# Designs tried in a protein design run: designed miniproteins, single chains, continued (5). Part 105

Each design is a single chain, and the fold is of that chain. pLDDT is the mean over its residues in the fold that is shown.

## One batch from the design tools (miniprotein)

Design m19636
Fold by ESMFold2-Fast:
Structure m19636 (fold): chain A 102 residues (1-102)
Amino acid sequence: MEIPDLSPEELLKQVEKEAEEAIRKVKEGDFEGAHEHVLKLVRYTDALSKVASPEQLERAAKLIEETAKAVAEAVPKNLEEDITIGVMLVALSSTLTSLKNL
């Protein structure tokens, strides 16, 4: 295991940070900004899944579920926002499915 050379604890902190930022951006109506944080959240969660304890994976799954709920509750103003919300939901649901099958 090479990069990132982050501990499971450090990876979980990044998952927490990116989930919080994604939820904040969704609530602000900044779906482009939210999408960037969702991509980072998914990436850190994938890295975490290879090294984490079951307890850390359960916490990551809860953070993904909370983020997905916030995204699902968002109301798009136009087609671009609707597409971005859909893309985020697909990424988050795929990540949750992967975690539940570990």
Scores: mean pLDDT 84

Design m19637
Fold by ESMFold2-Fast:
Structure m19637 (fold): chain A 104 residues (1-104)
Amino acid sequence: MIDELVENLTSSDPQVALDAIDQIYEKVVKLVAEGKIDEARELLEKATPAIEKMEGEVKAVGLYQMGNGYYMVGDYEKAKEYFQKSLEIKDSPTTRSNLEDVEK
C-alpha cells in the first residue's frame, strides 16, 4: 500500500494527490506511534521526491506534511527545510508556528 500511495502523489488529479499526502502522513504518525522510526523515515524519503515535483497548493500541503513527518522522526533540519519550502509557496500561520517550534 505504501508504493500505491507514493504513485498516487504523481497523479494529475489534485484530489488524488491530496488524499495520498493525507494517507502518507497518517501512516507516518502510526509508524512513529508503533516505534517503527526507520520505516517512517523510509516512507518520508520515498514520498519526498514526488512531492518536490508537484506545483501550487498541493505541493505546499505536501511539503508541510513532510516537515511534520521529519519532525516526528527527529530530523529537525529536514523538518525546518520543508516548512520553509511550504511557506515559499503558501503563507500559513500553522506552518510558521511549526517552523518556530523546530528552530526552538
Scores: mean pLDDT 81

Design m19638
Fold by ESMFold2-Fast:
Structure m19638 (fold): chain A 60 residues (1-60)
Amino acid sequence: MKEAAREAVKKFDEILEESKSYKEMLAKLKELEKVAKEEQKPYIKAFIEGVELAIKAAKE
């Protein structure tokens, strides 16, 4: 795995462990995207999309 992808996954795992809800996780991921390096942003955007889909599924 490329270093940028590995770093992004590690940050996602930390947010996943610290977050009490998908909504909180989404907020933290959006904050991370704003300050992340350009090479990490595609991975963070993918995580955001996944969490948004999980939130929509949970409302059903």
Scores: mean pLDDT 76

Design m19639
Fold by ESMFold2-Fast:
Structure m19639 (fold): chain A 100 residues (1-100)
Amino acid sequence: MIKLTVSGGGSVKAGEDITLTVSGTGLGDKALRVRLYKRKEGTDEWTFAGSKTLKAGESSATLTLKAPAEPGTYEYRGAVSYVGKPDDVYWGEPITVTVY
């Protein structure tokens, strides 16, 4: 079973850069597409935030993103799929980022 975590959250000013790392276990030996999604706390819709290709044998991808322009509390979660299998998505647990 694939397990994903996101790290590098915390507090960030609206519109400034944040660096988040998606780390996984059980990823196997094939290339993966890592995607990062965000939502504002209290909403249920996930919005695409960024992506990176993870090469075979790699276990983490670091993404530098712009923080949301609207201050608030946001959740970020990682998702992975094998290259060529975009519908077979595995989701990680979200982390909280405070935008001020």
Scores: mean pLDDT 79

Design m19640
Fold by ESMFold2-Fast:
Structure m19640 (fold): chain A 87 residues (1-87)
Amino acid sequence: MLSPEERMERLYRARAAELPAEHHPLLEEFYRQVLEILREHAGDIEAFAAAVRELLLRWEAEGVPAPVLEAAEDMALAAYIALLEEQ
């Protein structure tokens, strides 16, 4: 099965292809931040989920465009599902 990182990378590439070029830097920044959270919370799925939820809530409060936020939520969910499947 694909790792959490591999699932996120596939969705990042797919969503980037569908989004306007001006949204790519924000999507890439989210991807980098979630990879860092994944490294810090390896083996603690609930801590990973809580940290990603906090990041998404902050981005929503900062007014990140809806298509970027939707792509970010999809990437986060894919990583979370992959972590659950590793158990």
Scores: mean pLDDT 81

Design m19641
Fold by ESMFold2-Fast:
Structure m19641 (fold): chain A 84 residues (1-84)
Amino acid sequence: RLDEIIAKLAPEVQDAAKQGILEGAAMVQEAAKDLSKEQQEELARLFEERVAEALEAMAKDPTVTGEQARQAALEAAREAIRET
């Protein structure tokens, strides 16, 4: 679950990560409007996996800023959309 990964981030970074995920999810939903149900499910899965990978890496780096976490979530959305 993304919530468990976010909980591993520094408290000051958690809010920015959540905001980035919400914004990224909105981008994914907009891109998914013209897709089949199967493609919508695949896009959502890819987005979740890419966000999880980026945030897990960030959880191990104490120098990460909230803005970097927000941008990482947005980039995960862009990558998922490009691959669908």
Scores: mean pLDDT 81

Design m19642
Fold by ESMFold2-Fast:
Structure m19642 (fold): chain A 97 residues (1-97)
Amino acid sequence: SLLEEAEEKEKEGIEAFKNGDTEVAIKKLKEAAELYKKIPEKKKRAEALENFIKGIEALGKGDYDSAKENFQKVLENEEASEELKEIAKEALKTLGL
């Protein structure tokens, strides 16, 4: 189903990020967000993924203020997965240095 495909892409993207493969993470999370957007009840989950993607892209550019703002938006999103919130928290900890 569309939902199962979206959830699988999200898992693949999160695992890629944990393994340090940022390029694959962005690709998979973008694919997941596009699939969630096609599901009316999953719009906020797509927004959480888009905020996380903006956060990691900002990190790559050295824009730490934008990165913090976007990761905080993931944590404030009630529809964000537990796994996505966990990696956003870890990213915020590294920015506190």
Scores: mean pLDDT 89

Design m19643
Fold by ESMFold2-Fast:
Structure m19643 (fold): chain A 57 residues (1-57)
Amino acid sequence: MYTLEELIEDAVKALRAAMASGVPLDVAAQALRDHYIRLGVPEELAKKAVDEAVKKL
């Protein structure tokens, strides 16, 4: 399982890649949160990681 720090770094890279491909940030962030939850990341941790990643953009 990812640590919060690793998950934030992963999320920043994923969000930047999605936005570079023309995906709106809100759509990319929602999809990424859902992706992490599907991988077994706790919902609270997935939300926190994506929210922190958005702040770093």
Scores: mean pLDDT 82

Design m19644
Fold by ESMFold2-Fast:
Structure m19644 (fold): chain A 84 residues (1-84)
Amino acid sequence: SLEEAVEALGKAADILAKVSPTGSRAIEGLGRLLEENPEAALKAARYIVEGKFDEAAEIVRKENPSAQETVDALREAAEAMKKK
């Protein structure tokens, strides 16, 4: 549902901001995806909440190929987690 997607995106934004300062930029692109495809936005947000940023990036890339900045921001978050 739209309500679930909005809540998941809010939680995803908080997590992204803690993992990478640039990762929060992904939330704007995910908000646009929510308007076009709420189910894809919810799936991507759920992956982010689980710390699976590469999987979230793949959802965005597949559903909105023009959202390269959002995909890049999510991949940056994934790389920040891998360098521990």
Scores: mean pLDDT 77

Design m19645
Fold by ESMFold2-Fast:
Order: sequence, then C-alpha cells, then structure tokens
Structure m19645 (fold): chain A 75 residues (1-75)
Amino acid sequence: MSEKLKELEELIKKAREYIDKGDFEKAMQYVKEALKLADELYEKGEITPEQYRRLVSEATALYLEAVGAEIEKEL
C-alpha cells in the first residue's frame, strides 16, 4: 500500500477537521492538496480507479461545503 495514499487520507481528514472548526480557508487549502496528490497517485498507477473516484468525491464534497459556507459568511 502506498505511503502517499495514507498521506492523502490524512489531508482529507485535516480538511474535515478544519470545516468542523469553521476554518474554511484552511479546509480548502487541505482539499486542494489532497486533490493534487490524488491526481498524481492515479497518474502514476499507485491507486486504483475506484480509490481515486472515492477520494476525489470526498475531497470535492468537502471543497463545495467549505466554499458554500465561506460564501454564506461573506454574503
């Protein structure tokens, strides 16, 4: 199992933690890092298409949640 896959899952966990704390700026930063790493791992064949799809879906959902909350706070 790729050590990088665990790192990616930790980035997603950190993003979720920052959303829970209301720090949407940091949450979005961690989501962007997770998405970039997921793309790199998939391109290199280090994760399966199924793992990639799951990780991207989770990260994208967190990103949309963080962006939506930030927009509502600004509006």
Scores: mean pLDDT 78

Design m19646
Fold by ESMFold2-Fast:
Structure m19646 (fold): chain A 74 residues (1-74)
Amino acid sequence: SETVELLEEFIERYPLSEFERELLRGFARKLEAGTATPEELAFAIRVLENLRRSASPELAEVIDRVIAALRELQ
């Protein structure tokens, strides 16, 4: 999935806390397996929106792309 690939690239390349990294990786695995719930999708989007608040403009653009892809799955 292009969405899973974008999310995994973000997780690998950007400074995340251990909590954020494990949360997003767990979510990426559920997306790949097709087992993510609407509630888990909404929660992952909120985590990304919170990360966006402190992000550089370049990082914010990447986060916006991931959020847009996740919203299409809702």
Scores: mean pLDDT 82

Design m19647
Fold by ESMFold2-Fast:
Structure m19647 (fold): chain A 92 residues (1-92)
Amino acid sequence: SELREILEKMLSDESTGGISLLLKLYEALKKNLVSLEEAKEALKKAIERLKKQLEEIDTEELRKIIEYLEKALKAKSMEEVLEYLEKALNVG
């Protein structure tokens, strides 16, 4: 899958921003291309990148995005991950 290959490259490239990573993860999740475990590993990396961004520029919007992603990381199902990821992407 080309989308899965792009996501894997973005996960390995620390220069890829957290929001860009989340958008590709969302596309992959909607197409059932990643497992719950793979989604949570991608979420951990996105959260780390966004927390680093928060240290440089502290905004209420970025804090809310991180809060939703932390909830997605604790989710018990793919449906809950998608719900919180959609909420994160709709902040602002």
Scores: mean pLDDT 86

Design m19648
Fold by ESMFold2-Fast:
Structure m19648 (fold): chain A 75 residues (1-75)
Amino acid sequence: MTLQDQTKLTKELEKLRQEMLASSPEEARELGEKKEQEYLDRAKQLSVSSTLSGYYRAKAEIVRLITEEVLRKKS
């Protein structure tokens, strides 16, 4: 993964976090679950031996952690 790809991912995840923080807890959960599922669906379309499959699964895990963090802050 290039530095450019990492920067783009970081910006996308920060945007998601900010959107979740501005939303209700219910909306934040829906946003997180939807984004996590998008990445998991991308991973499933790729070969399990693919580096890209592992990368999308890692993105899904990060989204799940962000969702849990946001929901804890709203609790």
Scores: mean pLDDT 75

Design m19649
Fold by ESMFold2-Fast:
Structure m19649 (fold): chain A 88 residues (1-88)
Amino acid sequence: SLPEIRLAKEPAPVKGELVEEGDFYRVKVIPRYLPTLEEVDRIIEALKKVGAEVEKWDGPGSPIIVRVPKDKLEEVRRIAEILYIEPV
C-alpha cells in the first residue's frame, strides 16, 4: 500500500513575493523529490482537498501551477510532500 499524504508540522517555505489575483495566489508548488505519476496524483488530490485549483503540470521535473485561495495558503504549505512554494 502507498503511504498516505501527511501534513507537515512546519509550513513549507515561500520563496519570493507571491502573485496576488484578488482572493487567490498563483503559485509554483515544488515537490521534495522528483515525483512519480502516482505521487503527483496524491499531491494534486491533497491540493484539491484543501480547496486549491491545479492549473497545470507539464510532467516530471516541472512545477505544479496552482491557484490557492489566500485563506488556504497555510493548509497548502503544510502538505508534507511540498518542498517549497514560489511565485509564477
Scores: mean pLDDT 78

Design m19650
Fold by ESMFold2-Fast:
Structure m19650 (fold): chain A 68 residues (1-68)
Amino acid sequence: GKSDTDAGQRRMASLVGYYGTLALLRETKRVGGSLEEAEKKGEEIRSQETPQAALDAGLKALDEIEKK
């Protein structure tokens, strides 16, 4: 829908993706995980169109890296 693709919503998704990627990289460094995998997941998070989708992708990536 046109309302769902408002520029403000896209900016919020980008901000969530940016901070999510920073948190992911920091946690990956702390646990000695793969930075390459973290960067790849960060790209997936930043490609999301909505803040909710970006959050879901970020949480999933964090869970996968922490458990490994």
Scores: mean pLDDT 75

Design m19651
Fold by ESMFold2-Fast:
Structure m19651 (fold): chain A 72 residues (1-72)
Amino acid sequence: SAEEEKLLKKVEELRKQLLAAKTIEEVDKIIEELERLAEEARKTASPEVRLEIESMLGLARMYKSVFKKEAA
């Protein structure tokens, strides 16, 4: 649907932001946005769209873990 396409477009924009992120604070903002999208998708989106968002959220959390290790 058009609403699901809008969700996926937002996920793609957040993916680009994640790849350009230079600080933990930037990654945290991306994780917060993805968590909000995941909650929205649980109510209305197909399993395929939910999987895409959850996969991206997992990637963002992995990036945060790597940034934390470099800061230690």
Scores: mean pLDDT 80

Design m19652
Fold by ESMFold2-Fast:
Structure m19652 (fold): chain A 95 residues (1-95)
Amino acid sequence: MLERARKLAREEAERKVAALTDEQLEEIKASLEKAEEKLTEEEREIVEKKLMEEVEKTLEELKDDPEKIEELIRELAHALLPEELKRLIEERFKE
């Protein structure tokens, strides 16, 4: 499940990076860096705790429900997208 979400996030990030100009990518990177700086250690813990709580609640309801599993995968991919975007942007600008 998590691996599938990460793969979807990476594919979406690669698609966005390919479609955007260098100027737009620099703006996105700056926004992501500001978001990371704005998150205090306390806020980061709250975000992680909320994400884990949502995952646990969804897993309780999942049983054999494939629709809810697919929704959870999409939500996890969306949450992982900023990390994958930052990584790909940094890789693109490394040279």
Scores: mean pLDDT 69

Design m19653
Fold by ESMFold2-Fast:
Structure m19653 (fold): chain A 68 residues (1-68)
Amino acid sequence: SAALEAAEARARDWAEGLKRQLEALGIPATYEVRRLSDTLVEGTVKSPLGTYRVVVDAETGGVDESFE
């Protein structure tokens, strides 16, 4: 669906942006984007500082960010 594609693009843009910011500071980072369901997309950025996550809800437009 267009909403799910938009959610996936949002999660990817978030992850790519964060990876670029970390790499600009000399911190290596990798990212992954995956669909959790028909309505939820997860973006993950892994670095030596920890793991950053975002979950984007395609139905509500909700965005939940976490760090571990």
Scores: mean pLDDT 88

Design m19654
Fold by ESMFold2-Fast:
Structure m19654 (fold): chain A 94 residues (1-94)
Amino acid sequence: SMEELKEIYERLAELLRELGKVLEERIEELEKEEVDEKKLEELEARIEELWREILELGEKIESNEAPEILLEAAKELEPAVKKYGELLKKKAAE
């Protein structure tokens, strides 16, 4: 139903925002002079859990049109993903 689809989109947007926050925390940890390896492992596990939930919910979406709430959540995630990619490139160059 349209109501169930709306709930799925709202949950997906929430998961995308949470993923962005966890990615930002991982970036901040990687930028520290003394990196907490256990914290990085915990954050990585959380990223994997969130990504799995996103994929599972995505399978329930048959529409080709992403509602505004998902597009906004994706835009909020974009800066974190870009910064993370740049940091990985920097570490690979060292």
Scores: mean pLDDT 72

Design m19655
Fold by ESMFold2-Fast:
Formats: sequence, structure tokens, C-alpha cells
Structure m19655 (fold): chain A 62 residues (1-62)
Amino acid sequence: ASIEDMFETASKMPAELLEKIIADAIAAGPEGATKIAKELKALAEERGLPEHVAAIEKALAT
């Protein structure tokens, strides 16, 4: 799926669930998942979703 389609799904999730999914994905496959997480964070920042930005930042820091 495109990053845009992934963002549409992610934006409908609770921030806590999004954090867990991204953290688990990074643990399983760090390079690819980290790149996708950074792209999703940029989209969340552009669209003014501060709770989702914080969740993605927390997952990336873990």
C-alpha cells in the first residue's frame, strides 16, 4: 500500500495503538519500518495531528 493509504488507516487509530504497532514493526525490521515511520510522522505534522506525531516520535526513540 502507498504511504498515503497507510496514513489514512493510522490516523483513525488511537495514538497508543499506533505507537505500539510502529515500535513492534521497528523491533522486527528496523530499517524499513523506521523509514515508513518517519514518512508517517511527516504526514501527521503536515495535517496537524500532534498526538499521532508524539506517538510516532516515542516509537522511534524506543
Scores: mean pLDDT 80

Design m19656
Fold by ESMFold2-Fast:
Structure m19656 (fold): chain A 83 residues (1-83)
Amino acid sequence: GTPEQAISLSNLGNVLYSLGRYDEAAESYRQALEIRKQVLGPNHPDTLSSMLALVDVLDRLGRLDEAEEVQKEFEEALKEYKA
């Protein structure tokens, strides 16, 4: 994947979210996050932003255990970014 592809997937996720298509939005956000982890690393601000978008849609879906897992990843990555 490319950073440009991750931007497109994030934008697609946002559109799907606005349409109430939360499962599809979560899939698009997860794909954007995985690309950003590979290209930019897990601690990059854009990767952190992708984690937050995924947490939000997972909370909306009631997938609370998955949302908590991504939230913990976000908090750990944020600590490393601030180091």
Scores: mean pLDDT 85

Design m19657
Fold by ESMFold2-Fast:
Structure m19657 (fold): chain A 72 residues (1-72)
Amino acid sequence: MVSVEEISKKLKEAMEELGVSLDQLVNETEPIEEAARKEFDLPEEEIREGARKAREALRKIEELYGREELRK
C-alpha cells in the first residue's frame, strides 16, 4: 500500500537529485519527458501520456495532502 504522502516524498527526493523542484515538475512537461526518454525506451505517445499523468498525480497529491492536514 502506498499513500499519496509517500509518493510525494519519493518524487521530491528524486527531483532534488536531478536538481528540479516539485513546482517545476508539475508546471512543466518537458523535464518529465526528458527524464522518461533517458530512463525508459518507450514510444513517444506513451512518454507524453506518462508525463501528463505524472503532473496530474502530483497536483492531486498536493490537494489531498492539504486536505489531510486540515482534517487533522
Scores: mean pLDDT 57

Design m19658
Fold by ESMFold2-Fast:
Structure m19658 (fold): chain A 84 residues (1-84)
Amino acid sequence: DEIEKRLKEIAERGREVALRLNEIGEEARPIADQGEGDLVRAISLAESAKTEEEKRKYVEEAERIVEQLERQADELERRKREEE
């Protein structure tokens, strides 16, 4: 269903941003460590939720987390390009 599709998309985006943060290196490490943990927890809570309302809440939380991680990766990559 729609929630399952969103969760799969979040997991895929999470993997992509994790690779980007790893490529950036040490500057991204605190963001990666905290953000990845938060994302994994939100996804797990969404998957284990018993009501559609709770699933939607945690899916929205996971989406916000991955969007934040993507924005942070974009900013760090931009700074790296500007310095070089």
Scores: mean pLDDT 82

Design m19659
Fold by ESMFold2-Fast:
Structure m19659 (fold): chain A 92 residues (1-92)
Amino acid sequence: MEAAVAEMAADPEGVLARMEARVAALADLLIAAGMDPAEVEALRERLIELYRRIVEAAAAGDVEAVKRAAEEAQRFWEAEVVPLLREAAARA
């Protein structure tokens, strides 16, 4: 955990770019599985916003803000992303 926060603080733009690439790959997978492209794009934008908040908090050295932002991102993933992944898997 501390190593990940230190990496984000040292290279916030590089970490965010890697997260954006992973989210883009997820979006492509969901669209290929027959999910609504507009819904997937909205999901992608929200995930990037949540990850940007984590990276910005880490760059500021605010460990409590990193924890809160990570918990919010985890809740969004479980509530919004996991159900879409299950639906995509059922369509495949």
Scores: mean pLDDT 80

Design m19660
Fold by ESMFold2-Fast:
Structure m19660 (fold): chain A 91 residues (1-91)
Amino acid sequence: GVDEVIELLEKAIEIIEKALDKLPERNLELEILLGMLRIVLGLMKMIGEKTDQSLIDQGINILREIADLLEEEFPEEAEEIRKLVDEIESL
């Protein structure tokens, strides 16, 4: 259900935050996408069981964009995020 999606998004956010902490310079695009992902997560927590597939799809799309941006410098973190996306799509 939605609680499992929320848990997987929270795990993805933790991975992203740890990767950003290792960057020598701020990446504004990654910071914006992470902010958007946090908004999606906050909305899911507020709406709960009323969360529709379109909001879940928005979260998935943001995660895919973040994984693509991380792939060159953090390939293991990018792959972990993609695995979490696959888990969300399997729910």
Scores: mean pLDDT 88

Design m19661
Fold by ESMFold2-Fast:
Structure m19661 (fold): chain A 88 residues (1-88)
Amino acid sequence: VEEKVEEIADEVAERLTPFAIELRKTKSPEDVIREVEARAEPLVKELGDKYGLSEDETRRALGLAVDRALQKAGFSREEIEEARKKVR
């Protein structure tokens, strides 16, 4: 089950990495997180429903997908954490 959460997170992160790279050029880190999360949410929900993930597992996959997409796009862990504090 955890392996499927990781797989979904990685698949969605790969799909969103080019989008995050493009947004990073013109948007603040906070705006990039909002936009990436908004696009990730329907993808993670669709895959979560397909593979029978619980609501909590789907939520976890969403968080992982966003973090991994941003890291692959060149954001540091510190930048992601700082931006998350401003979005919440």
Scores: mean pLDDT 80

Design m19662
Fold by ESMFold2-Fast:
Structure m19662 (fold): chain A 81 residues (1-81)
Amino acid sequence: SKVEEDNEKSVEEYGDLLKEELKTLSDADLAALAEKYLGWPKSTVRRLLRDKEEREKLIEEMVKAIKEKLLELLKEALEKA
């Protein structure tokens, strides 16, 4: 439907903004957010963030997880239970 397409586009645009914002965060802040959204221990995440390539992959995984969660919440809000 058009509403689902509009929501998917909005989530995608939010994801792009989120990715740029996450790139500016400290390792400590990224570790805290990854723990919240991915359930990864902060110690493990901080280790990954020391490697530039692993840092980029972690940011991409966080953006994907947040986008998927937001899209599901939007779908649930639109479809009457």
Scores: mean pLDDT 76

Design m19663
Fold by ESMFold2-Fast:
Structure m19663 (fold): chain A 108 residues (1-108)
Amino acid sequence: EQKQKEIEDLLEEYDEIIAYLKENYSTMDKEQQEEAERIIELLEQLKELLQQENLEAALALVRKELARIKGKEELLSDEELEEVAKEATENPEQRFIRFLLLELYRLE
């Protein structure tokens, strides 16, 4: 019951982020538009997995996306995730994906 409410809160947060990106899309440059499209796609996939109560697949998806952004072919270990959390030179997309991962860990 408590986890279901937390999932509903995350789904609402994801909808607000998607709406914000779509409303501001026409004012963005090409690089920002490409980043926004990737974020929207990721959030829509996460919404589907969370609606199915598939937290394990949602976590795996975010870990895979974070690994892709860092140029890794395999999922990040917990030690690598801790290093990413401390990385001062993290780009905005990577920081946002890390934020999504931490929010999903809260549901475990």
Scores: mean pLDDT 71

Design m19664
Fold by ESMFold2-Fast:
Structure m19664 (fold): chain A 91 residues (1-91)
Amino acid sequence: MADLSEEKKKKLEEKLKKIEEVLDKAARGELTESGIDELIKAGFSEELAKKIADIVAEEIARAKALGLTDAEEIKKRILEKIKELLAKHLS
């Protein structure tokens, strides 16, 4: 059974899709307390879920400080940082 790398890629994609759903709430400012529970339900550890929530909170705070109001651009930046975290954690 030689397709272990493809299975790992699929798991990473599934985790990223769950995070994208949570990030839709983050752009509305609703993620900060409920998002951790949703990430845990999606299969992340409590520690990893908290790290993801911290990334979201930090990027939202930076966006406000810079006067950036484009929710899509904010989401993309958050997703990229989370993707790097997940790639290291999954490996």
Scores: mean pLDDT 69

Design m19665
Fold by ESMFold2-Fast:
Structure m19665 (fold): chain A 96 residues (1-96)
Amino acid sequence: SLMEELRKKAEELVAEAAKNPPAEEERRAVSAEFRAAFAAREDELAARADAAYAADPEGVRLLDAEGQYRVAEALAKGDLRAAAALLLEGAEELAA
């Protein structure tokens, strides 16, 4: 129920963000920064996330849904850099 509500709200926020897409140049710049930051930690975060999921799969699914909602909220506000930062933060939380 809570996960379904978070997913629905995230979808609504993403749809709202799509009405006013950011400039492609800004989107490419933020995407490149995110990929560089994530790539440096990808293997470590993946291993830790797998361990967390093995210990508590339902808790990890809920945490992922909450993270996706926060990202969607930032996108709806037009803040691409905040959205990218929240994606990285969410990956670290899933790996905690």
Scores: mean pLDDT 75

Design m19666
Fold by ESMFold2-Fast:
Structure m19666 (fold): chain A 100 residues (1-100)
Amino acid sequence: MSEEEKEKLEREITVSLFRMAASVLKQAASKAKSLSEKQKENDRKLAERYRAMAERDPERRDFYTLMSDAYQAIADGDAEKAEEHIKKLEELIREEEEKI
């Protein structure tokens, strides 16, 4: 397998994973104003987890950072801020897909 084939495969995996993640985030954001305290705590923990992933994975840092920021906004009940972070995530996904 060539280096070019490996890079293409890694980009395809990244695009697929973050597309699924963005879909989940959109559903979570739609419920941001009606979350229970337990749901807010779970979303805060997800934000912390994705922030840790951003620190561990330099190549996917920007994707994980936007996921972290989106979940934090959802936990804070800020649907508009969550939607802004999700839009930026979708823009990064499109840019990564264009490289395939």
Scores: mean pLDDT 84

Design m19667
Fold by ESMFold2-Fast:
Structure m19667 (fold): chain A 89 residues (1-89)
Amino acid sequence: APSEEVREVEERARELEPRLEELLAKTKSPEEESEELRRLRQEALRLQARMTELVNGLKEEARLLFEAAESGDLSLAKKARELVLKKKK
């Protein structure tokens, strides 16, 4: 059972979420995106991908989130989130 891996991902995601939200709130335009915000966003996307695969079994959506993290293409992350939401009520 991936219970320890799931807990580690959830704990790390909770640590990153308030920091990511703070940096996003301070960023008034995409051009003002700091290296820290970019790195945290990439890490958050990787954690979200792993959680999506481990908890929900949504391997396709997880792959899109990993690709978003690696390429920096946030449209892939948006697409993955929309697909996850369609499968969850």
Scores: mean pLDDT 69

Design m19668
Fold by ESMFold2-Fast:
Structure m19668 (fold): chain A 63 residues (1-63)
Amino acid sequence: SAADALLAEFRERLRAARTPAEVQAVVNAFVAEIDATFSPEEQARLLDEAAAILEEIAAERAA
């Protein structure tokens, strides 16, 4: 689905981000994309899934 593709791209872009500013830019771009293309209900779901991806990558970097 388009949502699954967007989340996969978000994960890849976060993994490529090297600084807090780059992480923030990836998050801002994701929020803008979902605001432009998805319903409020789907936006809430995508934000929850994006938060889980952020936690996953932060945990991997801390290990």
Scores: mean pLDDT 83

Design m19669
Fold by ESMFold2-Fast:
Structure m19669 (fold): chain A 63 residues (1-63)
Amino acid sequence: MTEENAYLSTILTARQRGNDELAAKAKEMIESGASLEEIRDFFEAQGDLRTAKVLDWNIENLK
């Protein structure tokens, strides 16, 4: 659940930033077993640094 909350928060953040296509791609990556770090790196590579930072923050608090 906590890990799923991090994924959901990331997708919602991307959508709130207007990056619906990136949010959809991230969802596919999650369904394929991508790590939180891989998804962070994906958003960072695509230029969505804010969504990447939100995910980084969630990873840090995911214990």
Scores: mean pLDDT 77

